# Ledger of designs, part 27: designed miniproteins, single chains, continued (4)

Each design is a single chain, and the fold is of that chain. pLDDT is the mean over its residues in the fold that is shown.

## One batch from the design tools (miniprotein)

Design m12962
Fold by ESMFold2-Fast:
Structure m12962 (fold): chain A 77 residues (1-77)
Amino acid sequence: RVEELAREAQRLAEEAVRAAKEGKKEEALRLAEEAARLLEEAAELLLEETGDEELAEGLRRAGEAVVTHVRAMVEAA
């Protein structure tokens, strides 16, 4: 389940970057936010299952990085 959430988040992040490059600002941000949400969910489940706080925090930071990167891309355009 954690792996499934992380895989879906990666797919959404890739779609968000593509949308940002195409100038689809609203779609890019929506996809990035959804990717971050899935990574937060994955982090919470991982913490519950393994107690690995470092890895869980890594997933949350990855989600924040996706949103920050996509937002910067759409704002720079």
Scores: mean pLDDT 81

Design m12963
Fold by ESMFold2-Fast:
Structure m12963 (fold): chain A 57 residues (1-57)
Amino acid sequence: SLEEIAEELRDLNGFEAAARLLREGYSQEEAAEILVLAHGVSRADALAGVATVARLL
């Protein structure tokens, strides 16, 4: 579930978590939703962060 994945990513920073999710094949929207659950950031901030990480990969 998304909640189980989020628990595994709690120990990673936002960049590391976003990069891992994108490399595992999650969409930017799915990665952002998981980061909201894992790190408690807003959806808008999560989407912006994931998009930035995707451009750097």
Scores: mean pLDDT 83

Design m12964
Fold by ESMFold2-Fast:
Structure m12964 (fold): chain A 75 residues (1-75)
Amino acid sequence: SVAEELKARVERYRQKAREAGLTGGDDALGSVGYHAELLGLKPEEVVRWAKEKGLTVSQVANELATLVAERERAR
């Protein structure tokens, strides 16, 4: 199912994000992975962006969720 495939992609994203140096709780990293997958962003791109802006994992999760919500409102 699409939900199971998305869950698997989010889990892979979470692992790659940790490997790239983005650390946090599983829920926060899961939120980052879910929204980043919807936006087509790679883990390395998200980690670089977060470090450039000095954002915490929770702040990254909130920013990505906002971008997804804005895209959905535009359609």
Scores: mean pLDDT 75

Design m12965
Fold by ESMFold2-Fast:
Structure m12965 (fold): chain A 91 residues (1-91)
Amino acid sequence: FADWLQTSSLEELEKKKAELEKEVAKLEEEARKLGLEEKVEEIEKKVKEVLEKTMKELEKNKAPEILKKKAEVVALALKNALLRAAIKEAE
């Protein structure tokens, strides 16, 4: 993943973002069906805080758009992983 993230193009990052957004939406629905609504909210808040911190650092340093897109992809990947872990634990 890290190597892919380092060498990925903006187009590849956009495609990965769309894929992860679809997976996250499905996992959030599945988690809510299991009664994990509070856990979904906790994960969303934590991931949002990490992304906001990263975006502020990138903005402060006038980072190029590709680094901002990488941050969005990493945040979605983290949200995906945390949701999958929560669902597995509840099963």
Scores: mean pLDDT 80

Design m12966
Fold by ESMFold2-Fast:
Structure m12966 (fold): chain A 118 residues (1-118)
Amino acid sequence: MAPLPAATRALSDEEKAAIIEAVREALASVGKVESFGAHATDTSVTVLARVSVDGKELDVAVLVRAVGDKLAVRVVVSGEGATQELADRIAERVGEAIEKATGKPVDVTGAAASEARG
């Protein structure tokens, strides 16, 4: 990734709501959403969710930031059954859902599987 001079921009309330709903729907398409929490700042949206996939509970963290004309998305999956393949799949679905909901281009800046509990 090339360093950009573009600063993180402020998110509108409509963008925050659209991002939160898109993440929720994307996670529901991957597995059963057992819990969902979201918090937004002026420049970011963070989602912490517990998702059950094939009977295994996963803690999913999604961070979304606006950088210039793009939304940067990072996904971390942790817990029993967390794999890089699942993290990549979740990041793909989340990125597509956010792009569709906001109409803004999405860069998936990272997808990681972690042993750490969320």
Scores: mean pLDDT 79

Design m12967
Fold by ESMFold2-Fast:
Structure m12967 (fold): chain A 56 residues (1-56)
Amino acid sequence: MLDEEEVTHGIDLIALGVAKTVAANGGSAEELRRMAARLKDPEIAAEVRALAEAVE
């Protein structure tokens, strides 16, 4: 339903923002990959995995 879709989108955007902050502060690719594994939206998960590859 719309609420579920919007909640998922909001949570994914928050997680993406956290992942960007982790990457900017020298966080590990392993940490970012673990974050991506917890995301339900495959497109946002792919963005976080891309951040993990960028910090390797």
Scores: mean pLDDT 75

Design m12968
Fold by ESMFold2-Fast:
Structure m12968 (fold): chain A 70 residues (1-70)
Amino acid sequence: RGALIRRFIEQAHTLSPLEASIAYLLLTAPRPLSVREIAERLGASPSTVSRHLRRLEARGLVERTPEGYV
């Protein structure tokens, strides 16, 4: 967890507003969220959210679990 937070801080300036919103939502969520739930909460399309989640996962800023993203 600490390593993920440090990596997030180091890369925060490279995030788009939507990517920053996704990361913040997942950090404050009480449980893992699906692509659909993230899209509904942010008013974005599921395809757009999915694309940005893949990029955030590649950067180590979010984690995919069977229940959703954390």
Scores: mean pLDDT 75

Design m12969
Fold by ESMFold2-Fast:
Structure m12969 (fold): chain A 83 residues (1-83)
Amino acid sequence: ALDALRAAAERAAATSTDPAVRAAAEATVAAADAFAAAPTRENLDALVAAAGALVEALVAAGQDEAAQAIARALGDLVREAGY
């Protein structure tokens, strides 16, 4: 789940021409790396916030399928983390 979310965010950062999507995707990758290094509730909350902002940016850019993929990966991660 975490690897899937990070990979999807990294792809969005690399391929998107929308600066808001790129910024949100880069923030999501950084938050995913922080959670991987220290899997705390605080780092999970930060990752949820970053990924949520990425979903909003993708929807605003008309990338609804990519937004749904990020939202599903995030939902799987939260369920897997047991929080």
Scores: mean pLDDT 84

Design m12970
Fold by ESMFold2-Fast:
Structure m12970 (fold): chain A 109 residues (1-109)
Amino acid sequence: MSMKEKVEKAEKLLEEGKKYFEQGKYEEAIPLFEEALALLEEALGKKHPKVAEAKLALAEVYFEMGDYKKAVPLYEEALRILEEALGPEHPKVAEARENLEAVRSMLGE
């Protein structure tokens, strides 16, 4: 599979996963987001903003399921990627940081 084909497949998986997530079908969303993440990491490398977007999607599912221990490292990794790629003042970085603060609050951190 070409890098372009991997990215296109990953984007379709992210959209399908979002539809399951919006329906509250979290267990169905997880494998779609995990496959999308793996394809994006292989195609674009682990530090690409699209990899951060897939990690944020997966983190949000774990957060809604109450699995804060799985959500935190995904939010932290996504924040690091976005901060490196876009800079600390970017709105997407601020949003990711706010989400991380919220999930850490649920763990008593």
Scores: mean pLDDT 86

Design m12971
Fold by ESMFold2-Fast:
Structure m12971 (fold): chain A 67 residues (1-67)
Amino acid sequence: SKEDEELNKKLAEEIKKNDDGGTARAVAQLTADGRTATVSLEKEKVINPQTGKEVEVETRKVTGAAA
């Protein structure tokens, strides 16, 4: 229903917002440590426990390499 779609959208937005903050902190830490940060976009599906439906979310994966 429309309510389920709204709950799923809210979950996706919350995950994205938390991931954005986590990504920024991870990149800052790697840079402070003198490492190169690589950020890649990943799409994944999670199940919203409130609706029982799959939600596609975009997250960022941060990897660090020695310079």
Scores: mean pLDDT 77

Design m12972
Fold by ESMFold2-Fast:
Formats: C-alpha cells, sequence, structure tokens
Structure m12972 (fold): chain A 76 residues (1-76)
C-alpha cells in the first residue's frame, strides 16, 4: 500500500537512512503515481544524498500534482 511505504520511508529518513527512504518513496510512487507527498519526500531524500537537481525535479512533480503544496514550493 503506497501510504504504508511512504510512512516507512519517513521513519527511515528520520534515522538518516536516506537511500533506503528514497527506495520506499519510489515504490510508493509506482503504486500511486499521483501521490504528491511521496514525490516531495523523495525530493527531500535525494537532496540529503547530494542529488539536488533530481530533488528539484521531484518537488516540481509534487507541485504539478498539488499546486497548493506549500512544503514542495518552499523546497524549490
Amino acid sequence: DAKKLNEKGKELFEQGKYEEAAKLYEEAIKLDPNYAEAYNNLGKALEKLGKKKEAHEYYIKALRLNPDYEEAAKNL
């Protein structure tokens, strides 16, 4: 279930396990391609991994899905 994968990813992110968190967010997106929060969270994990350009692209994807997504807009 996409939401459960997203929540597990958030737990791993809080533990500093950014690569594992990113993988779970990618799996959440595969199950629900319209999951704006998972795109934003993947961007945050990628930014922690030094992949700033890729992170920016995922924040844009989150905003495309939810234009009122304040956290994603702030991360740009």
Scores: mean pLDDT 88

Design m12973
Fold by ESMFold2-Fast:
Order: C-alpha cells, then sequence, then structure tokens
Structure m12973 (fold): chain A 58 residues (1-58)
C-alpha cells in the first residue's frame, strides 16, 4: 500500500487499498475512474491522480 494515499485528507485505509487495487489491476488513472471508488470525493480523486503523476506506486 502506498502511504502517500493515506496522507490525502479523508481517505480511509480501506479506500486507499481499493485505490491501489483499481490502479494496479484496472489501470484507473483518471479522476472519473478514481471517483468510482465508494465514498471518494472528486477532490480526493484529483489528489490521488496528483500522487500518481509525481510518484511511483509499489
Amino acid sequence: MDPRLLEIPGITPEQAEALVKAIRDKGATTVEELAKIPGLTPEQAEAVRRVLETGSLE
């Protein structure tokens, strides 16, 4: 799990795990795809996209 995702305000560990899985397994990199994660706001989806743009996920 990428700890940078947990630094985004309001993201739960469960949402962070779902995000990593969606990015890894489904290639979700757009705000619209990330916003499909249950409970994730569009602002949080944009913050996740910025983390992906500036860093690597392990």
Scores: mean pLDDT 71

Design m12974
Fold by ESMFold2-Fast:
Structure m12974 (fold): chain A 72 residues (1-72)
Amino acid sequence: SDLDKQIEASQKVQKGVQYIKEGKLKEAAKELGISVSTAKKMRYYLENISDPEHKQKYQSMVNKATNKVIEK
């Protein structure tokens, strides 16, 4: 079911985002199916999330990772 795949993808994204928040970039990269370099960029934007531009970039990267997990 597409719904079951979306639920599983949501759980993986939530875990990956939690790893970004914890600074566990290797674990985040594995869960989100992204490079460690991309996880480092997400962490950088998250650390500066009080800036609206950084918040928007972080949100965009989370959305892109979510879509990749759902499509695979």
Scores: mean pLDDT 80

Design m12975
Fold by ESMFold2-Fast:
Structure m12975 (fold): chain A 68 residues (1-68)
Amino acid sequence: SSAEILKELLKKLVELGVISEELAEEIYNLVEELLKQGKSKEEIIETLKEKFPDLPEEALKAIEIALS
């Protein structure tokens, strides 16, 4: 599932020091909630940009791919 792919991706980003474990959990919970609401991938990515403006662009792109 896209949720499992996202979870594994976020775990790897934490292991690489790109994001904190706390931030990874916040991102996962937000994405899961938005997916349950029927939000599109584009809407989810826009929401992540607004709530986490300091999130590296590379991490955001990787998350977008995981949601495909």
Scores: mean pLDDT 84

Design m12976
Fold by ESMFold2-Fast:
Parts: structure tokens; sequence; C-alpha cells
Structure m12976 (fold): chain A 69 residues (1-69)
């Protein structure tokens, strides 16, 4: 259940990032967020939920910065 919730968060972040790219977001921040999202998915596949959650929160922070800039 918690793993599935983290997977949904990752999917939501990917859709958000896609929209920001279409709106002309900073390519370097897009790349950084994409790497963090990929890392979170990697940890989820290994069952490392705390590590996945930490990367999800870091990706959220970068995406928030892109929305404010």
Amino acid sequence: MEREELRREIERLREELKRLVEEGADPSKVTAAGILIAGAEFYLKQGKLDEARALIEQAKAIIREMKES
C-alpha cells in the first residue's frame, strides 16, 4: 500500500515535470528533477521506501522552484 502510494507520487511528479517542460522550464532543473525521479523509482523497485521518499521530496523541491521562477 505505501509502496503503491510512492509509485503514484512518482507518476504525478513525472506528469508535473512534463507540463513544466511544455511551459519552458529551466532545462538544468528539469534534468535534476528527472534524475531524482528515476532514482526514486530505482529505490522503490528495491523495496527501499525511505530512500525513495527522500528522493521524491527532493524532486518536489526542485519542481516547486521551477513553478516559482
Scores: mean pLDDT 83

Design m12977
Fold by ESMFold2-Fast:
Order: structure tokens, then sequence, then C-alpha cells
Structure m12977 (fold): chain A 72 residues (1-72)
């Protein structure tokens, strides 16, 4: 079921996005970058399976946090 797989990938992307935000708050740039890469990967998988709305939002948040990490 592609819809279920898309929902699972979307949920994983959200989890990694939360972990990235926590790493940024702690000043852990290495972990933040790793979590953002995982969030992007899962969001792109969700998007490819048709969950475009959630994936686009997550990808936008990832790009914003990537810019924040580059300033650190």
Amino acid sequence: NAQLEADIYSALAEIYLVLAREAIKKGDVETAKEMLEKARSYAEKARSLGNTADADRILADVEELEKEVEKA
C-alpha cells in the first residue's frame, strides 16, 4: 500500500525533523546535520509516493533549519 508507505515515510521525516531541532538547541551541529539529512531523505520518499503536502512542508522546514545550522 503506497499510501501507507508514504504516511510512514512522512512520520519518519517528522521524527528526524524534531531530533534536528533539539540538536540545534543543544549546539550539536554534527547531529543536527545528520538528522536533517535523514528528514530530507524520508520526506522525498513520501513525496515520491504521493504525500506531497506533508513532504513539501517538511522539506521547507528542513531548508530553513539547514540555513540555521550553516550560521552556527
Scores: mean pLDDT 85

Design m12978
Fold by ESMFold2-Fast:
Structure m12978 (fold): chain A 75 residues (1-75)
Amino acid sequence: MTPDEVRNKLMSNLPELKKLAEEAGGKDVLAYVNFQGAVVLSGTSPDPEGVVKKVLDWAREKFGELARVENRLRP
């Protein structure tokens, strides 16, 4: 996939990415795609890095290694 195709797939799957973050322990999760094409995750979690890893691993499995996540979660 090209970087633009990955960005478009991430945007189309924002509800699923948010759900995955919530299932990984995220609370009050907001998910959006920034101008660089990364999924930004904000909200709170006891394990912000674990939430990011779960979302990133899923996105890379589905959309390829160009998928990126920016961590804005707080403990």
Scores: mean pLDDT 82

Design m12979
Fold by ESMFold2-Fast:
Structure m12979 (fold): chain A 58 residues (1-58)
Amino acid sequence: MEEVLELEIELALERMKLSIAKLMGDEEAVKEYEKKIEELEKRLREAAERAGLEAPRR
């Protein structure tokens, strides 16, 4: 439950940083933040699935 919120906040922050990097034309930073966003999206999906199963069943 808290894991999902933490990851959503982190994802929002990384997306903001990505937008700034794109505005600045920093190709290296853009690539790095896109990679982090992909990882966070995977972690968020896993955490959401875990939270859904944990709350009603475990």
Scores: mean pLDDT 76

Design m12980
Fold by ESMFold2-Fast:
Structure m12980 (fold): chain A 117 residues (1-117)
Amino acid sequence: MFETKKTLPPVRVRPGDTITLEIDLPASDKPVKVTVTVKLRVEGGRVDRIEVSATLSNTHARAKRAVAEASRPGDELTLEVELDVTQIKAGDKVIVRIRVSGDDALLTAEVTVKVEE
């Protein structure tokens, strides 16, 4: 089992902006499940929709996404995406994209990545 967390400093986003994070993965020759959990807080502004997608850097074969509706300032949203991966090579990363729709907003985020057999 592998787990890592990456915390974003407060980020100002405009309508249609995408926040992209790259997180290094441990090598595995066995099939594994990669679970990406994104915990978002709206510190200010307005968000109508949040979309999280995750993709393995070495393949174009499968991206997974999760969507949450409308959040008010002070709300905390949790979105989870699972990737089934046959192997992880040295230097592979999970690429996490967070897209927000609405008005200008200030966001904080915590991204947790777990790798399990």
Scores: mean pLDDT 77

Design m12981
Fold by ESMFold2-Fast:
Structure m12981 (fold): chain A 60 residues (1-60)
Amino acid sequence: MGLIVEAIEDYTATKPDELSLKKGELLEILEVVDDENLKVKSLETGKEGIVPRVYLGNAK
């Protein structure tokens, strides 16, 4: 199992490869894309996409 993180704020996807987030959503980190972006999988929906890491915090 990859690292689990929590969305700390709502995020609306602005590009086709991005994932929209809801505050409190749990996500698995799949890959580090760059210093600012992560590829994640939603544990609620099973959808995958790229999100800015500033919207993610540590899971409890």
Scores: mean pLDDT 79

Design m12982
Fold by ESMFold2-Fast:
Structure m12982 (fold): chain A 68 residues (1-68)
Amino acid sequence: DDKSRESLGNQGRTLAKGYGATKSSKDISDAARNGLPEMEKLLEEFKKKGDKPAEKAVQKMIDMQRKS
């Protein structure tokens, strides 16, 4: 459902802003819409880049999805 995917994307943008990763908000939003495997892949990319705010935002999204 596109509405449910957009809701996940909006949640990703909100977390990116909260962690100071606003420049990566689109990447985090897009990964959130595509599910856990894409979020885990994006987390590894941010770890390689040393982008700690973006890493924290994606990790929080992953943790929330695993608990739901």
Scores: mean pLDDT 80

Design m12983
Fold by ESMFold2-Fast:
Structure m12983 (fold): chain A 109 residues (1-109)
Amino acid sequence: TITITQPASVSGKLGGSVTIPATLSSAITGTPRISWFKKKPGKPEELLIYGTSILAEGVRSRFSGSGSGTNFTLTISDLEKEDEATYYAMDLATAPPTWGPGTKLTIEE
C-alpha cells in the first residue's frame, strides 16, 4: 500500500504563492493519478486537480498540479483569504483510495 506524506501546515502571504508537497512511500509509474482536494469544515471535498496536473471544471486557474515518481505538488498563486482550507492529495489507484493526511493553509497579511 502506498502512503502519502504532507506537511501539517503551510502559510502564504495574501497575493503571493504557496506550494504544498505530497511525497509517496513508493514511486508511481505510467498513468498520472494524483488528485488534489480542498476541504473546509462542514463542506464536502472540492476537487481541484486530477491526473496529477489537470484542472477540474470550474476551478480557478490559480491552482496547478505537477509531479512524478514520489514527489507531487499543488501550487496556489494569487492567494486569497478564501484559500484558507486543508488540502489533501489522493491516489485513486488504490482500493480504497489512499488519502494524504492533509496540509492546512493559513493566509498571512
Scores: mean pLDDT 81

Design m12984
Fold by ESMFold2-Fast:
Structure m12984 (fold): chain A 74 residues (1-74)
Amino acid sequence: ETKKKFAIAYARGALIAVEKGDVETALWMAENALKAAKDNPEAVEHLQKAIEALRDGNYEEAIRHLEKAIEALK
């Protein structure tokens, strides 16, 4: 439960940060969500794609993958 709660919290934080245009914070939060979500392969895949999208400046794609990661972690 604790790791799942941390993964969700970090993924939600990343989503809020990217919506505010704070890419540095979004990346930091998404990377921490990835560490906390390691036991959930579906969430890991979406978080990896979100991080890649953030680095590429594709914020719409990043938001989609962050939302899917949060859904997978529920």
Scores: mean pLDDT 86

Design m12985
Fold by ESMFold2-Fast:
Structure m12985 (fold): chain A 76 residues (1-76)
Amino acid sequence: EEEKKKFIEKLVDDIVEAFRTMVEALYKRELERAEKEGNKELIEQIKADHERMLRIVDEDAKKLKENAYEIFEKLK
């Protein structure tokens, strides 16, 4: 069972890392666009949204690991 938990953790970590990479790419694109338009209010909103998104990703990663364990226990 310990090997099963390590496998699940690695899968979740790989998925979360890919998702974080995508979030950072989208953030950079939106920020560059807003900066180019000179929209300071939008820039601040994008930065705040990004900070919130990173917190959500961290919280969801923890929940995903817990849910993955539960799903694997439930499956057999």
Scores: mean pLDDT 79

Design m12986
Fold by ESMFold2-Fast:
Structure m12986 (fold): chain A 82 residues (1-82)
Amino acid sequence: MEAEAEAAARGGEAAARGYLAGDAARYAGGAIAAIGGVVGALLSGGPEAARAAGEAAEEAARAAGGEEGARAARRAGEGAAR
């Protein structure tokens, strides 16, 4: 029943995000996309590629700043919708 437990946990997280408004869900989407990029790099180029992708993402986030980083993530989510 592992899949059912995971589905219930994700359902609970989705409900909690619903209470916190759409901003949290959109920000989570951006974070998942960034993680997917690192995982994709790992699968295609191995650990060195994953590390380089992670370092680039960290540098970009720091360059954008805290609030700016959140806005960049939201903007990326909007771009993905078009």
Scores: mean pLDDT 51

Design m12987
Fold by ESMFold2-Fast:
Structure m12987 (fold): chain A 91 residues (1-91)
Amino acid sequence: LRELLREAVENLTEEQLKRGEEIYKKLSKSTQFKFTEAASNLGLSDGLGRDVTKRLIAAILKLYEEGKASQRELAELLGISQSTVSKILEL
């Protein structure tokens, strides 16, 4: 799953990235921080942490929509609650 997430972050379309940015803006600052910390813990935070966080959100949506990961698997990989993962999938 970790490898699939890295590949998804690197292979996002413009539309997928924009969707991730829209969801990021709708999140509370504390929830944004949780995803930024998750991106850092996965080694994705090189350079602009804010941009990487938006890409991470977009990649999570992509994997879930393609049936490649469940909410539980994503929550475990990211080190965040399943309810927090569900929030971005519902937006």
Scores: mean pLDDT 76

Design m12988
Fold by ESMFold2-Fast:
Structure m12988 (fold): chain A 57 residues (1-57)
Amino acid sequence: NAERQAKLAELLKKGIDAWKKGDYETAAKYFREASKLAPGILRDNLEERAKKLEEKA
């Protein structure tokens, strides 16, 4: 669904932007939201990324 894909892309951009600023808590939140929209291994990878960022926050 095109709307879901667009939302996923937006959340990933926001997560990356927060990461670049050192805001690991905000980055983790966006990656967790993105994982809910991502299928299969992409979902698992995003969840793992969020967990690692939460450890640093």
Scores: mean pLDDT 81

Design m12989
Fold by ESMFold2-Fast:
Structure m12989 (fold): chain A 79 residues (1-79)
Amino acid sequence: AAEALVAQGRAAAEAGDYETAAAYLEQAIALDPDYALAWALLAEVYLFGFGDREKAREYAEKAVALDPSFVGAQALVKR
């Protein structure tokens, strides 16, 4: 299930394995593209794991579009 993939992605990110975290989160999004939390976590992985601000912003914008209550994701989108 998408929820299990998100949990595995979060665990990988906490361990500092950002490549594995991204892979699990991308699989979760492939199963459920409306899973706002998966997009928000992928944005954090790209920002803090890879230093890719452009991709982090893109993924954060998707998370906010799906769930505007993601305040952390909103901070990545707003100037």
Scores: mean pLDDT 79

Design m12990
Fold by ESMFold2-Fast:
Structure m12990 (fold): chain A 65 residues (1-65)
Amino acid sequence: VSELVLEAEILEALGLMAYSLGMYELAVEYLEKALELYEKAGASEEKIEEVREKLEEAKRKLEEA
């Protein structure tokens, strides 16, 4: 597995954990970084879309606050 993919997976997990804790600003930060790394690593379109959807949900929650 690419180092970039591993880092992106860790950031995605951290972003989801932050989201679960109601830390939406932090969730957005981690998910944005994860998305950037997945794109640079050439991850599948399905994976990129999955992360993008999670990021949009986190952004929506942040806007509600």
Scores: mean pLDDT 83

Design m12991
Fold by ESMFold2-Fast:
Structure m12991 (fold): chain A 77 residues (1-77)
Amino acid sequence: MKEKLKEAIKNLQKAVKALDAGDYDTAISYAKQALELTDNEEAKRLIEKAIEAVKNGDVNTAKRYLGLAAAILKKEI
């Protein structure tokens, strides 16, 4: 449903905001919520790569992957 895709995008945006604030645990939590709200395999792979990047301290790479996932999901709306 379009509502689940919009909620997934909102969670990805909240994850990026949390990363900008240095709140990495909150960012991972929002990214995991977005994974549950989408069936798009490409977006899911990007979100999983973003979570691993956060765990490795690579915040810039994580933000890039989250942004790409959000862009893919926006094309489905």
Scores: mean pLDDT 86

Design m12992
Fold by ESMFold2-Fast:
Structure m12992 (fold): chain A 74 residues (1-74)
Amino acid sequence: MELKEKVIKKLLEALKKKYPEKITEEIEKEIKEKLEKEIEKLSEEELELVIRAIEAAEKDPGAGVAALQEELEA
């Protein structure tokens, strides 16, 4: 199974849940493409860390967006 694709799906679902009105279909596609390009640069260990960060962000909404932005830039 493609771990990268799973990460992208989890990130998009988390963003949609936090910003349901702001995440339109066009924005979703743009975010997905950006995430795909950035995630392709990440190692499998980093992908596991991102998944764990998303799960933590689901419990702590305040930390989620900041963590995602930092991962995308790394």
Scores: mean pLDDT 68

Design m12993
Fold by ESMFold2-Fast:
Structure m12993 (fold): chain A 62 residues (1-62)
Amino acid sequence: GDMAAARAAAYAAARAALEAGQGPQVAGKSWLDAAEKEGMTGEAADRAAAEGLTRALHDLGV
């Protein structure tokens, strides 16, 4: 999988969930699933999901 694509997918999923008012405990799987759909697994998926979430939080001012 492409790490840049996985990170972008995780960012989009995280941003959508946060804008909908969903917390990490409820929506956390959605951005991990987005990274995994781009072909990332294990630690790489976790990293892409974490980086996507971090960027979404920064862009939303949280």
Scores: mean pLDDT 75

Design m12994
Fold by ESMFold2-Fast:
Structure m12994 (fold): chain A 92 residues (1-92)
Amino acid sequence: MQQNQNQLEFIAEGGKTYVAIGTVSNADPPALVEIIIENLDTGEKIQRKKIVKDGGSASLTFRAEKNNERYLVKFIGIGDPAPDIQLEVYEL
């Protein structure tokens, strides 16, 4: 299988809720996607895997407990061919 990956790091503000959303295009046949949020200071991870069609998405919502903790968000699209991917993270 082939894969495309996008990732970003950010520093979270404590008490804030964030959403990471990954979208795919050119996913025919349907692609396996994986979204991972890792707290780089604690090592805790949240992960979701999903099969998505063209234009489909996967998302994870999380709350930051402490100020100045670093998070890594990854979105991975897996298929033959690998889908095009877009990753966005924003505060709710």
Scores: mean pLDDT 82

Design m12995
Fold by ESMFold2-Fast:
Structure m12995 (fold): chain A 61 residues (1-61)
Amino acid sequence: MSSKTIQAQKLLGQALKYAQQGDYEKAKKLVEEASKLFSSLGIDVDPEKAFKVLKSTAEQR
C-alpha cells in the first residue's frame, strides 16, 4: 500500500474526529487535504461529496 494512501486515511480519521466535535471547518480542510493525496494517486475524489459522507458518519448514533 502506498504511503500516500495511509496519510490520506489518517487525515480522514482526524477529519471525522473534528466533525464529531462540531468543528466542521477543520474537518472540511482535512477532507480537502486527503482528496488531494488521492488525486495524486489517480483516484478522483470529490471533496464536497467526501465531506458529506464524513459528516453523515459523524452524526450516526
Scores: mean pLDDT 77

Design m12996
Fold by ESMFold2-Fast:
Structure m12996 (fold): chain A 65 residues (1-65)
Amino acid sequence: MSDEELEREILEALGRMYAALGDLLAKKGDNKEAAELYRKAAELFREAGNEELAREAEEKAEELA
């Protein structure tokens, strides 16, 4: 893999972690913190070039904000 491809994979993995934490906090009722984590996930997914996951995370953040 090129360094460019590796960067994208790392960004996507970080985005998935933030989204998973957001899901956990949303289940606990910490909606404001969950929305913040989803927004961070969306930013990371966008940088990784995964617009589908970025859009999904943005929608989840909007639902909780």
Scores: mean pLDDT 83

Design m12997
Fold by ESMFold2-Fast:
Structure m12997 (fold): chain A 89 residues (1-89)
Amino acid sequence: MAEEAKKLAEEAERLLAEAARLLAEAIATGDEAVREEAERLAAEAEELAKKAVELAKEAGEEVEEEVRRRILEAAARAAAEVEAARAAV
């Protein structure tokens, strides 16, 4: 359970990073297809993050805190990358 929650959090982190990278590319190129793919991956990452938190709650408070912190940090990194891309254009 705790391991599954952490695994889902890791998958969400990976998808958030990929979505941010593609969105940064879409901002630089103006490619709407790349933007749509970035939005799709971001939505998938959000669903995985939600499942990770739900499993973490079942595993206990300490695991929930760890999973929530990891997801928030990953989301902050993704947001910073997108903001930097917007500022560069």
Scores: mean pLDDT 84

Design m12998
Fold by ESMFold2-Fast:
Structure m12998 (fold): chain A 75 residues (1-75)
Amino acid sequence: SGEEKFKEALGRLLEALRELWDKIPESEKEALEKQLGEYGKEAAELAKQGKFEEAAKVLEEAEELLLEKVKAAQA
């Protein structure tokens, strides 16, 4: 179901944040936290409307952003 996809996407994002947040340079953390917060707010609003598949997609975009920032920081 869409709700299961949403829960999976949320769990993956939270796990990635827990594992990878300390790998983000201090100078990038504030901007990234703000961007991730915007994705989280959008996903929460979609979930409140029952649009769980759309909410999951927004959380997947947030995870992709986090992974890109970690990869760039290690380059």
Scores: mean pLDDT 87

